# Ledger of designs, part 106: designed miniproteins, single chains, continued (5)

Each design is a single chain, and the fold is of that chain. pLDDT is the mean over its residues in the fold that is shown.

## One batch from the design tools (miniprotein)

Design m19686
Fold by ESMFold2-Fast:
Structure m19686 (fold): chain A 93 residues (1-93)
Amino acid sequence: SPEEFLAELKKVIDEVSKELPDEVRTFLDRIVAEAEKLVAEGKSPEEVIKTFLSRLLIELNIVAVEYNLDFDKLVRALNKISEKALEIYEKLK
C-alpha cells in the first residue's frame, strides 16, 4: 500500500540522513511530507514514487549549492535513498 511504502521510506531516510547536515534532513523531510500529501489524496504508489524521485533529482543542486555541501557525499546518500525507495516499491507491488 502507499502507506506501507511511505513508512518504510521514512525508515531509510532516517538511517541515511543520520550523518548528514540538518539542512539536508530538513530537505528530505519536506519531500517526505509531499509524498504523505499524495498518499492522503489517494494517489497511486507509482505516482508517489515518481514524484518523490523527481523532487530528489530536481532539488539536489539547489541544496548542495545553497548550503555548500559535499556534493559527492550528498549524491551517494540520495542515490542510496532512491535505490531503496525503488526496492520497497517493487516489494509492495
Scores: mean pLDDT 74

Design m19687
Fold by ESMFold2-Fast:
Structure m19687 (fold): chain A 92 residues (1-92)
Amino acid sequence: SREEELTEEALESARLASLTPESEYLKGIGHILRLVGVLTEADYLLGKEVAIKIAEKVRELAEKLLKKGEGNKKFTQMVIKAAEGHIEGLKK
């Protein structure tokens, strides 16, 4: 389903951003922008409830990576903020 495809794309973009080293700054930002794009596509195509569900899964993944000390803390925190901002924006 398109929901499964967008969920996988969002989770992949979040993981790639979180695991990008600080020396690859533009690559990390690129993954975060792709994540925001996927969440926006989910809202447009499938509605806000599905987009919120995907964003919550992204936040959960990023929080798990942060707790394990895996990847780049700065990019992982940016992923969490992007997901939280998207959830808050759609709940208004």
Scores: mean pLDDT 88

Design m19688
Fold by ESMFold2-Fast:
Structure m19688 (fold): chain A 101 residues (1-101)
Amino acid sequence: SVLDQYKKDAHADVDNTLEQIDQLKAQIQDLLASTDDPQVQAQAQAMLSRADEIRQRLEQLKQQIDNSTDPREVVILSASITTLYILVFVMSKEVERLRAS
């Protein structure tokens, strides 16, 4: 069904975003290991907390998708997953900037 296909695509997007979060967390941990700057350490710790919040939101979105009987609702929830993916990408670029400073 159309609903089953939308759910399958959304699950793939969740899994892809979770993999990007794992990569982001590894980048942040590398930053923490390589810096003695307390301000950079504080920013990196805040980013780890935010990454965990994004992971929790992805798990909530996955549950909402699994419980949905409306293809339109699944599309709207999928847009939220895309937004979280973009946020993870932006955070990854911020880590690169902090490592260069």
Scores: mean pLDDT 89

Design m19689
Fold by ESMFold2-Fast:
Structure m19689 (fold): chain A 72 residues (1-72)
Amino acid sequence: MSDEQIAAMLERARAAAEELAREALALGLSAEAFREALEAGVARLEAEGKTEEAAFLREVGAAVLAAMEALE
């Protein structure tokens, strides 16, 4: 996989995160509630020894949270 292909996928992931953020806000989920759920999910994965999955969730979740905060 090339760096250019990775960059293109990251841009699509960002667009998807923004879309998910808009949907979450439309459903009445606040950025604060999302942050709490994200932190709880990451803590659970880390407690289970799923460190790579926890890191991935933290990164994706941070992008969604940032988009939600920007849209509020």
Scores: mean pLDDT 76

Design m19690
Fold by ESMFold2-Fast:
Structure m19690 (fold): chain A 92 residues (1-92)
Amino acid sequence: TEELIAAVLRAVADFARQAAEAIRAGDRELVERGLAVIEEDLAALPSSDLPEEVKETLRRAAERALEAIREGLASGSPEPAERLAEELRREA
């Protein structure tokens, strides 16, 4: 389970970094599209057969990503998403 948890944290960190790059480039449409995908995946998560610890880790990481990316969009800054990507990579 630790390997799956680490993989989930790395995947969300990579997504946050990509969102930060899109914010820096001014590609708001790409960022909004990415947010919609995360929200759909979170809505489907309760139906998953993944271990509960993995689901909880994924839910928390995804919620943190949504918050940081939305903050970045509102402020026009990639910093919130970049900071989260670094934090998630350290937690992995």
Scores: mean pLDDT 83

Design m19691
Fold by ESMFold2-Fast:
Structure m19691 (fold): chain A 65 residues (1-65)
Amino acid sequence: SLFDALLEVLRKDLRDLEAVRVALQLLGVSEETAEAAVRHIAALIDAGETDPERLAREATRVAEA
């Protein structure tokens, strides 16, 4: 699933947002939507979010909207 793929990426390196963007695009998410998902979780990380499950869930929510 999209969530599981993003969770694996974020568990390896929480700050590797390029890997998140690439994973989204490889799973068929448009470039514009992938950028929106990455911007959303980047803001959460900057605000102090460190839970990979929450970040994966939030990125998935944006990607599926």
Scores: mean pLDDT 86

Design m19692
Fold by ESMFold2-Fast:
Structure m19692 (fold): chain A 95 residues (1-95)
Amino acid sequence: SRDEILERLRKLYEEMEKKTLQNPLDGGYLLLRSAALTTIRLLEEGKITPEQAREMLKLIEEAKKKLEEAKTTEEKNQVRTEFIKKYYEIRKKLE
């Protein structure tokens, strides 16, 4: 449901915010924090459907897992690049 998606996005935002504060030079966590907040805002404003928000949520969760598993700067950059491409492809469909 919409409320379940919003709750999951809020928990994800809180987790990414904590990681950003612990790792202020790691742009990956900052990116995922911003994406979670943007997805919350778009869903609350009715600018995206619950289905689109769920797709965005899953993408952020996948990127978080890959970022946590990444051991090199190159792997972290690949995760960030792929996330940006996929996230904005979803957003592009809204414009």
Scores: mean pLDDT 83

Design m19693
Fold by ESMFold2-Fast:
Structure m19693 (fold): chain A 87 residues (1-87)
Amino acid sequence: SMEELREELIKLLEELKKWSKNPEAQKLLDEAIELVRKNAPLEEIERKIKEATHLLLEEYKNDPEKQKKIEEKFKRIGELLKKIREL
C-alpha cells in the first residue's frame, strides 16, 4: 500500500538522519520526512533527499564502508519513490 511505502521511506530517512552530524543534512532530511507525511510533490522530496545524501557522502568521504551504506540506502529510497510514483 502507499501508506506502507511512505512509512518505509520515512524510516530510511530517519536512519540517514541518525548517521549525520551535519545540521544542514539533518534539516534537509527532516524537511523531506515532513514532505512525505503531507504527500507533497515527489520532485520536492527527491531534491531534498539528493541534497542531504550529497552532504552525507561528503561528511563520510574518508569512510568508504559508510559511503557504500549511504549509497545503498539512497538506492532503496529511489526504488520506493519510483513505486510511489507508479501508483
Scores: mean pLDDT 86

Design m19694
Fold by ESMFold2-Fast:
Structure m19694 (fold): chain A 99 residues (1-99)
Amino acid sequence: GSMAELERLRKNKIELLKKEVEEFIDYVARQPVTEQQLKDWIDYLVDKAIELGLSVEEVKEIFEYALELARRKGIDPETLALLEKHFEEAYKKIEEIEK
């Protein structure tokens, strides 16, 4: 196998999760959500990333994509702050597992 094959597999996994992110952010943009719903979705996204064998850096890329998309979709500042908070908490938990 070549480095190019590993890069292609990495991109395919990230694109799969980016589609999940797009669907959820579209949902949040159309209707109000609770902090618990945001937490549950972030936990689901993290579990999927781990299941797919993504690295901490790749999970961070997905979180950054989600926040950029949320800003672009005009999600309210309060919901954005909750997303940022729960992504940071999720990231810290993943770092502890990777030690």
Scores: mean pLDDT 81

Design m19695
Fold by ESMFold2-Fast:
Structure m19695 (fold): chain A 84 residues (1-84)
Amino acid sequence: SELYSKAFEAALLVGENKVEEAKEKFKELKSTIKNEEDRNAVLRGAKVAYALLVAENELEKAKQLVEIVEEVFGKEAAEEVRKA
């Protein structure tokens, strides 16, 4: 999925300390979502990146990623990402 890949790449920018760029990329992705399948693809990309940050013990970056998801997609989306 293109949306999954783009969301995963945007989330990896948080790993690089490019928090504002990541936030803008997620806002762009939100504007392209047409249905629940698109939303789920974006959140899966974020969830996989979150799991990788946690596995690397990058807990502050993982928290920043969740905060971006909450700001752009809301609290329920952020909770879906945390459950990774």
Scores: mean pLDDT 87

Design m19696
Fold by ESMFold2-Fast:
Structure m19696 (fold): chain A 96 residues (1-96)
Amino acid sequence: SENEAIKERLLEEAVERFRALVEELLARGEVGARASGSVSAVTSDNELLSVDIEVELVERADGGLFLSYNVRASVPDELRERLLERFEEVLAEAEE
């Protein structure tokens, strides 16, 4: 359906935005640096779907670097679960 296509597009756009934020922070290499972004779409039923993303580059106690993120999403639960799974995959790939 059109709404399913809109949801899939929003998912892909959110994952690409998250990847861009991750790449930006890793390129900067600055501990404590933060980057944020938002993606949104409107369904044919005039429902607003939105995903707000914040990413931070954090130093571990052992001196290693890792990425921490927060997501505020106004999307169906199934789509949110898929978003978080895809974000964890992006982090795993970026931190190897």
Scores: mean pLDDT 85

Design m19697
Fold by ESMFold2-Fast:
Structure m19697 (fold): chain A 65 residues (1-65)
Amino acid sequence: MGKLAEPRDVSGKTPEEIVEEIVEKLKKGELSVDEAVSNLTRELEKLGHKVNKKALEAALKSIAK
């Protein structure tokens, strides 16, 4: 039944959605890697998530290519 293990993706902003939107703009060349890192860092910190800038920069660099 899984009556205790419920998903908690009920926030108006999820980190996955924020990442996906920024990644799409980065792929289209509308954002630089630096801009994407700054935007993700700010939005994720608003949600209480700790952002690893080094990891984000490396990941976005790979995506931008």
Scores: mean pLDDT 71

Design m19698
Fold by ESMFold2-Fast:
Structure m19698 (fold): chain A 87 residues (1-87)
Amino acid sequence: SLEEVQKLARETLLKLYEAKSHEEAEKILNEFLEKLKEIDPEFAKRVEEAYKRLLERVKKNPELSVEEFAEQFEVELAVILGEIEAE
């Protein structure tokens, strides 16, 4: 359900903003994706695409902080959630 997706998204964002390293952030996002695939596989695919784009940005910009990574993911997630809610 959308409610379960929104709850997981909020819990994941809270954990991401508390993450102390990129490795911890990646672990948090991988756990989120696994749970999301069980609830909404279509939404999970869109989130996985956003996550892959984010990982490429980290590789190209090692100066990107964990907080900036979390902020970028939050924006991507908000766009995906907004598109689903509008349909």
Scores: mean pLDDT 79

Design m19699
Fold by ESMFold2-Fast:
Structure m19699 (fold): chain A 81 residues (1-81)
Amino acid sequence: SREMKTTMIMLSVVGIDVDARLAQRTLSPKDMLAQLKANLKRLQALYEEARRINAPEDVLNRIEKLIAELQKKIAEAAKAA
């Protein structure tokens, strides 16, 4: 069902550490930037899948907010590199 597919997408989204706080304590700045960029690509793919299955607007809005947050973190990390 659409509801089950939406739940699976959101579980995948939760698996992406947007803050990467534990990793940030152990990774170099360059490795951190690479990890953030990889996480952004994963979130964008999940967003496109959510759109394809016509997921609820609240789900789409949540993923969009996470993408925006991650883009901001990437910009900040890139300035530090």
Scores: mean pLDDT 78

Design m19700
Fold by ESMFold2-Fast:
Structure m19700 (fold): chain A 60 residues (1-60)
Amino acid sequence: MKKKFTLELYDGEGNKIAEVSLETEADEAELELEVEVEPGIYRRVLKKDGEIIDGEVIEV
């Protein structure tokens, strides 16, 4: 059964600024996101079929 993985990037105000998605039969996926951003705090969220499975805060 195919799973949909989505990697989302949010700014410090909670606005989604970037997104990439991949559909695969695998239980795990590696997603990479390259975005030019201003210095600040951002939140990276990984979702599997709409459910959040990982998240981290990054400082640029």
Scores: mean pLDDT 78

Design m19701
Fold by ESMFold2-Fast:
Structure m19701 (fold): chain A 68 residues (1-68)
Amino acid sequence: SHPPLTKQDILDIAKTVYKSTKAGREAAGLSVTEEQAFQMALTAAKTLAKEQGFSDKEIQEIIDKLKK
């Protein structure tokens, strides 16, 4: 089994999703907004945190850190 992801691991993955979304769309010659890239990162963070069994409060803490 995979080792459990920490809150920091989830933040790092979400930040990677943000950067990859921007880079991928730019490479395709498409416009990308900060909001679009952020929503992709937010979805990844929520999904991973739920899979790891984090509480709603802990998920919100991860989201709040991602917004800063």
Scores: mean pLDDT 80

Design m19702
Fold by ESMFold2-Fast:
Structure m19702 (fold): chain A 100 residues (1-100)
Amino acid sequence: MEELAEEVLKAAEEGKIFEVAEEAAKNPEKRKEVLDGLSLALRRAVEAGDVELAEKLRDAASYIGQKGDEKNKEKREEAVKLSTESLDKAAEVADELIEK
């Protein structure tokens, strides 16, 4: 955890923090570890009074969260679509049974 926080701090100083965020967004297993590292790095930046670094770390964490929500939204939309198609078929069958 501490080693990851130092990597995140270094990436932020080098302007590569969003590259780290993109990698975490692509790999769900690393997402938690990167977010934990960002939280530790953010605490250190706040304690040091580095507002600019703290803002960059916060924005990177928000980006990872947003990308996670987008993937969950796609899965929800697909599930809703499949459920709606099943309900439409059930309604058509029910209507035919009532008319006979």
Scores: mean pLDDT 67

Design m19703
Fold by ESMFold2-Fast:
Structure m19703 (fold): chain A 100 residues (1-100)
Amino acid sequence: SEEEIEELKQLLDLMTGELKKYFKENLDEDRAKKAIELLDEYKERLVEAIENRDLEKFKELVEEFLKWLRDELKVSDEMLEGIEKALEQLIELLEKMLKN
C-alpha cells in the first residue's frame, strides 16, 4: 500500500540520516562530501526499488551498499551492525507487504 511504502521510505531516511552524521563526524571534509554524495545515490536506488516493489533488486542493492560501507569506507563494526539490522528490518517489511 502507499502508506506502507511511505513507512519504508521514512525508515530509510532515518538510517541514511544517521550515516550522514557518522560520515561528517568520522571522515575528513572531502571524503565525507563524496561519501554523502554516494549515499544519496544509493538511497535513490533503494527508494526506486521500494516504489517498484522489486524485492530482489532491493536485496541486491542492500548487499552492494553494505559491501561499500564495509570494504571502501571501513565504517566501525558498531555502525555496520546497526545499518545491517535496519536494512534487515526494511527487507522484512517489504517482504510482508508483497505477500499481502
Scores: mean pLDDT 86

Design m19704
Fold by ESMFold2-Fast:
Structure m19704 (fold): chain A 58 residues (1-58)
Amino acid sequence: SMMEALKRAEERGQAAMKKHSELVKKYHEIVDEYEKQGLPTVEALTLAAQKVQKELAE
């Protein structure tokens, strides 16, 4: 059904948007955590990006 296809597309879009927002929030939290540990901003950003990427691959 066209209506069910549209509903599934909307649900998938909302889920993807929510997942993206959660990932962005998590990335910022990891960066803040590393900066609190005294890591330079560039290193904190790099390590946070690697950690988020690893979770996406799992």
Scores: mean pLDDT 79

Design m19705
Fold by ESMFold2-Fast:
Structure m19705 (fold): chain A 96 residues (1-96)
Amino acid sequence: SLLEEALRELRERAEELKEKAIENKDIELYVEVTALYNRAVRELERHREDEEKVREILERALEELERLEKKLEERVKRGEKTVFDLMNEAIEKIEK
């Protein structure tokens, strides 16, 4: 099924990017990828009988995931503090 193949490809790509988010402690990216994945899955299921629409939704979702990955790469390159890093700093200050 084209829908089953699309759902598998989308899941594999989203999980790969979530793993990168965890490795880089980017909680914001993890949340954004999860939200994007859930929206795309819902839209694919709505259009399950429309092969052209399934392809369009998959392509758009994959492009959006690629944009999110590029954002992560730019943040890592700049050495920007993630929300996770800021939360850990706040916790450390409370415990001292």
Scores: mean pLDDT 80

Design m19706
Fold by ESMFold2-Fast:
Structure m19706 (fold): chain A 78 residues (1-78)
Amino acid sequence: SEIEKLLEELRALYEELKRAVEKQDLETAERLFEEMNRLADELEKKSQEKGDIKSSIEAGSLLTSAAMLLWSLKKELE
């Protein structure tokens, strides 16, 4: 399904973001986080149309985890 493809892409971006954070590549991590936000917004709109609450929750969880990693990296580098 379209929602499943968006969720798989979001998971892939999260894995790339984790790698960027491990390498302390803040610019790459921030760009990946912006892409995750765009995908999550699209996924949420489609999930609302189909009543797919589980996919919406998973997307939100990935975004929260990514935000926390990015925040930690920013604090470590400042």
Scores: mean pLDDT 86

Design m19707
Fold by ESMFold2-Fast:
Structure m19707 (fold): chain A 80 residues (1-80)
Amino acid sequence: SNKEKFLEELKKQYLEDFIKNVDGYLKALEWAEKHTSPETVERLKKRLIEVLNKALELAQYYGVPEEDIKKIKETIEKIK
């Protein structure tokens, strides 16, 4: 349906924008490690890993460039 096509294009666009801005999440995590509790840091790490894993699944599904897929995977490994 036209609505399903629209939602798929929105998901793809959102994913592409997310990948471009992933470094901002890494900087936020680094800030949290210096200025917040260990509990807050662990919560943020878990949430970021969840979001990145969902982004990886969507990136593979939509056939995003391998370079972008690699960036997501490398970011997950840096946070682990």
Scores: mean pLDDT 80

Design m19708
Fold by ESMFold2-Fast:
Structure m19708 (fold): chain A 100 residues (1-100)
Amino acid sequence: SMDDSVDRMYYIMQLMTQAIRSQDPQIARDRVGQIGRYRSGFRQWYDSLTPEQVYDTLVNMAPGIYQRGQVMYDHVTPDDRRDMMSRIIRDMQIQIDQVR
């Protein structure tokens, strides 16, 4: 459902925002691991990279996730989920701007 998709996007954006805010490659690696835990091929890619490379990948991917979050925000109901999405979108934008 749309609500399930919004909840998942919020979770992903929250983990990415936490990782970027930390400016700690080890924390970033842990958060990315939580997002991709069961995806086939992800573990081999993930295990092949240093924490710093995972962090760089996350920073480069974050604007794309941010844009998808904004598009989803425009279509979300009820208002409570829209308010939650508004807050994480704003927080994520601030963190992206600080590391780019």
Scores: mean pLDDT 73

Design m19709
Fold by ESMFold2-Fast:
Order: sequence, then C-alpha cells, then structure tokens
Structure m19709 (fold): chain A 81 residues (1-81)
Amino acid sequence: MTKKEELLERIRTLAELVANSKDPEVQRAAARGIARVLKEIKENYPEYYDEAVKIARPPLEKALTSPDPEVQEAAREALKA
C-alpha cells in the first residue's frame, strides 16, 4: 500500500466513526484523530491534503449538528485543521 493510500484509508476509517458511531466518546476521539492526520498530511504530504479534506469534511460538518455539544466542539476544531 502506498503512503497516500495508508493516509487516505486512515481518514476514511475516522470519517466513518464520526458519521456512524452511536458513542459520542468514539465520535469525539475520531474527530480529533482526523485533525491530527490532516495536520500530518498538510505538513508532510501536501499533495494529498485536498483529497483528505474532501473525505473528512462532510462527516465533520454533519457532526456540527450532533445533539452532543462535545462532539460539535471536536468537529469544529477538526474543521480548522
């Protein structure tokens, strides 16, 4: 697997958890994970950044409508990354 495929699969896995997990703690952890991976991509692999953001942004935007304010906050922070 290429480094690009590894990083994008990591983003997809975290995005899936943000979108579909019923556990707000898992959703918060996944949103924070997205922020960290996006920062890594932006700093070390900027060629992949736009594709990674395209994968991550829709589930993070949906998480802004979460009934859990901590999930909303984690999504807001991740969208700044």
Scores: mean pLDDT 83

Design m19710
Fold by ESMFold2-Fast:
Formats: structure tokens, C-alpha cells, sequence
Structure m19710 (fold): chain A 84 residues (1-84)
């Protein structure tokens, strides 16, 4: 749905901004990972609370898409730290 894709794009932006801020502040990869996991968990709880009628299949797809965004942003963080 358009609302679902907008939610995911906003999540990607939030995670990327947190990652970039963490790198500027000299945070370790482990600290950045913990912060991104917290963002993902909060986003999950908010989305599921606002969409209580989601089917099990829709919940699994949501979890999969959130995981893909998390892995994308973590890959960016790893690459940035390897270049330092």
C-alpha cells in the first residue's frame, strides 16, 4: 500500500540519519547497531498498534521489509567504518 511504502521510506531516513550521526559522534559499529535495533523495534510497535487488523502474512512481510532496511543501513555503516 502507499501508506506502507511511505512508512518504510520514513524508517529508512530515520535509521540512516541515526547511523550518520553516530558515525560523526565516533560511535562504534556495535553502538550504531544497538541504536538501529531500538529504532526498528519502536517502529514495529507503532505500526502494529496502528494496524491491528494485519494478517499474519502481512506482519511477516512488514518484518521482512524492516529487516532489509536495517541490513542496508548497517552495510552503509560497515563500509564507512572500513574506510576510516
Amino acid sequence: SPEFEEFLENLRKEMREAMEKGLKEGKSLEEIEKELVEIALKARDNYLTQNPDLSPEEVLEFERRVGEIYEEVMAEARKALEAM
Scores: mean pLDDT 86

Design m19711
Fold by ESMFold2-Fast:
Structure m19711 (fold): chain A 133 residues (1-133)
Amino acid sequence: MEELAKELNEILKKNVGKLAFGIALYDLTVPEINALIDLGKEIARALRGEPLDQARVDAGVATLRKLVERHPSKDLEEILAAAEAFRADPSQAEALLNTVLKATKSKDPLVQAVAGLILIGVLEELGVPIKNP
């Protein structure tokens, strides 16, 4: 967990400007931002074998589905598919996290913003300090 948290924090640091740009460019609402962060928190809880807040998982999946409908992309559809699998089976948490990590390398600002917000949720739940510039 500590090594995972360190690697995730380094990925986030490299992409913080792209995250802010994607949020602004695609007009992500505060409820959408919070739903994606909360989904990330539930991924971290599942990786620790902790019980999940099903309402947060449902809200995160619903938010991803709305974003795919507004801005279709292969990378965003892959995140949605992994999130739906996770909603059905908490053991899919690692597969969803790996999909999110791959999505941080996308050239699509919306995909980068979505992946970054989920990653913020994972790091926050793991207790890793997120340094914003």
Scores: mean pLDDT 80

Design m19712
Fold by ESMFold2-Fast:
Structure m19712 (fold): chain A 73 residues (1-73)
Amino acid sequence: GLEAGYELLLKPILELIKKTLETESEEEREELLKKAEELFNSWLPHLPEPLREELEEEINKAKEEVKKILEEK
């Protein structure tokens, strides 16, 4: 279906989010998050509501994890 097709397009963003959470370097983490946000913003006008919400939630979770690491150092 449409969502399954878009999942393949979203895979690069999900992979970047995963790497962001697993990276020990703050510099790399910031770079990976920026790339994920840039890809999301590029696709935002073309994403259906359910996929957009799911992706936005994943990006927000990654941001919260990065924020915790930065603030708790």
Scores: mean pLDDT 70

Design m19713
Fold by ESMFold2-Fast:
Structure m19713 (fold): chain A 74 residues (1-74)
Amino acid sequence: MLSPAEKEVKEQLELATRILIQDIKNGEKISLEEAKKALENAAKLLQEKYPEVPISFIKKVVEEQLKKIEEVLK
């Protein structure tokens, strides 16, 4: 089971991903590299806010969210 902090980190990264996907669908010219940088910046801020959450968990969630963005960009 995810801790409350891990759940919050995952939900915030999933929300950021939904916003990026919506912007892409609305015609914003967002590359995969720009989306990756945006999610990595969000992940860094979340790691600072929730230092108890393993960086490996945050990286895994970012990779899973980037795959969703890549599918939308196909």
Scores: mean pLDDT 84

Design m19714
Fold by ESMFold2-Fast:
Structure m19714 (fold): chain A 73 residues (1-73)
Amino acid sequence: MEAAKKQLEQQAEEAARLVETGMRRALRAGDQDSIDKLQQTIKDLQQSPEYHFIAEQSQAAMKKTEEEMKKAK
């Protein structure tokens, strides 16, 4: 049970980092299609209770990256 919790936390952290990296690249390129795909992926994860924690962390990372990129102007 402890191993499963650690694995879920690691997956959530990795997903958040991938979302942040993807969002930074998409925002710099003005690639709305990539942004839409990331949002859709997070939304799909939110539909599954088992992935709710990963989806929440990913959504928070996406929102944080958007705010940071807006403040850079």
Scores: mean pLDDT 76

Design m19715
Fold by ESMFold2-Fast:
Structure m19715 (fold): chain A 105 residues (1-105)
Amino acid sequence: ELPKGEPARVEPLELPGAARAVLNIYEDGSAEVFAAASRPLTPEELAELGIKMAPLAYKKAQEAGAKRVVLRVVSIDGDTLHTATVVIENGKVVEVRAEARPLLE
């Protein structure tokens, strides 16, 4: 499998509603913020939380040199992984996706 590439920088990040968050900055100047919600949330609630987190996530990524940010917020509810993905470009939310998938293979 072709590796996606290693982040050039990894920084811990504090986001409201997250138990843990990290900022990954890539060689192309893109950034990914990965956040684990502090409690189980539905995909819809994770999308709302991601939108709420987006301004701070973008600000932190921009301070680190990124102009495009993908924010992923995750929550585990029993045997299901809930994920919300928020794409931010030039300070604007351009895409929001929410999904649920089993943790089983």
Scores: mean pLDDT 79

Design m19716
Fold by ESMFold2-Fast:
Structure m19716 (fold): chain A 60 residues (1-60)
Amino acid sequence: MLDLESGRELLERGLALLREGRLEEGDKYVAGAVTGFLSAGDEELAREAARRGREEAQKV
């Protein structure tokens, strides 16, 4: 699924994994969310997803 709902699910999973310290897996899910939002034409959501992923990753 490449719609906005699928992108949100990937983002939520990625952020949860990053909070658990699972950086490689979390980054893959966040990247999937960013790609999904870009494919859906929502650059704002894509930028927010990338920013939130970076913020969580830098806490580890």
Scores: mean pLDDT 79

Design m19717
Fold by ESMFold2-Fast:
Structure m19717 (fold): chain A 94 residues (1-94)
Amino acid sequence: MESVKKLLERAIELAEEAIRLAEKILELYEQGQASEEQYKQAEEIIREAKEIIKEAEELLKNVSDSLETIIRAIALVLRAIGLVLDAELLLKKI
């Protein structure tokens, strides 16, 4: 399935967007507009997003049409969507 590669690429794009949103929260903290708790949550989002990118890149090196690889790719996309939503909700509260 050519869709597996597209799922992995989408997971990377979403994880990079989560990092971008979380980095805005870090900037707001330095300006005194975000709490220490919000800063810590933004750091956790960045850490988790970097793990998603790493896992997706490893799967892209050895792409297979196995059910395991498909399930892992879908799981990475869902995790990345969750991080984008978490970052947007956190940013909205600032």
Scores: mean pLDDT 87

Design m19718
Fold by ESMFold2-Fast:
Order: sequence, then C-alpha cells, then structure tokens
Structure m19718 (fold): chain A 68 residues (1-68)
Amino acid sequence: SELEKLIKEAQEEARKIALDSKGDFITALKNLTEWLSKWFKEHPLSPEDRRKIAMAAMKALLETLKEL
C-alpha cells in the first residue's frame, strides 16, 4: 500500500539522521522532528496515519542510536 511505502521512506530517513548525528541523541531527535514536520506538509495524511509513520520513524531512530 502507499502507507507502507511512506512508512519505509520515513524509517530510512530516520536511520540516516541517527547515523549523521554520530550518537548525539538530542541532535538526532531534533533533526527527525524537523524532517517529519516538513515531510508531513508535503504528504497530507490523516492524524492516525501521521502517528503510525512518526512512531515507526522514532523506533527506527532509537534502534539505530542504540547500536552506535
């Protein structure tokens, strides 16, 4: 589905943001929230779908940071 593709895109970006933060947890969170804010303006979605995407992206970010 389109939603599954968007979830994967957000997870991939979250992983890149985590790696680029070089383990700086606060910087990674800030950069992800800024990216999601801009990205949701380009992808108008229901609040429920936005929550699903944001939760998946946050999980990917935290899992990547834990490995650094």
Scores: mean pLDDT 85

Design m19719
Fold by ESMFold2-Fast:
Structure m19719 (fold): chain A 79 residues (1-79)
Amino acid sequence: MKPTKDDSDEEILEKVRQMLEQGSSPRELVNFILEVVEAGISDETLRRLLELLQEYADQGNEAAAVGAEFVQGLLDQRK
C-alpha cells in the first residue's frame, strides 16, 4: 500500500479541509477517516492528515480536535 500519486494524498487532505470548513460533525469526519484507512492509506498520509487536523483544532474546530485524537490513536497502533 505505497502511495503512487501525490494527487491521491492531496485529494484526501482537500476533502478533509472542505469537511472542516463546511462544519462537518466529529462523527462525519471520523467516518471519512475510517473509510480512507480501510482503503489502505499510508502512514505518511495519516501523519499529514494529523498535521492538518491539529492546525484546524488550534483554530477552535472541535471536529478537527476529535479527528486528530483518532488519527493519533491509529498511528500509535500501527507502530
Scores: mean pLDDT 77

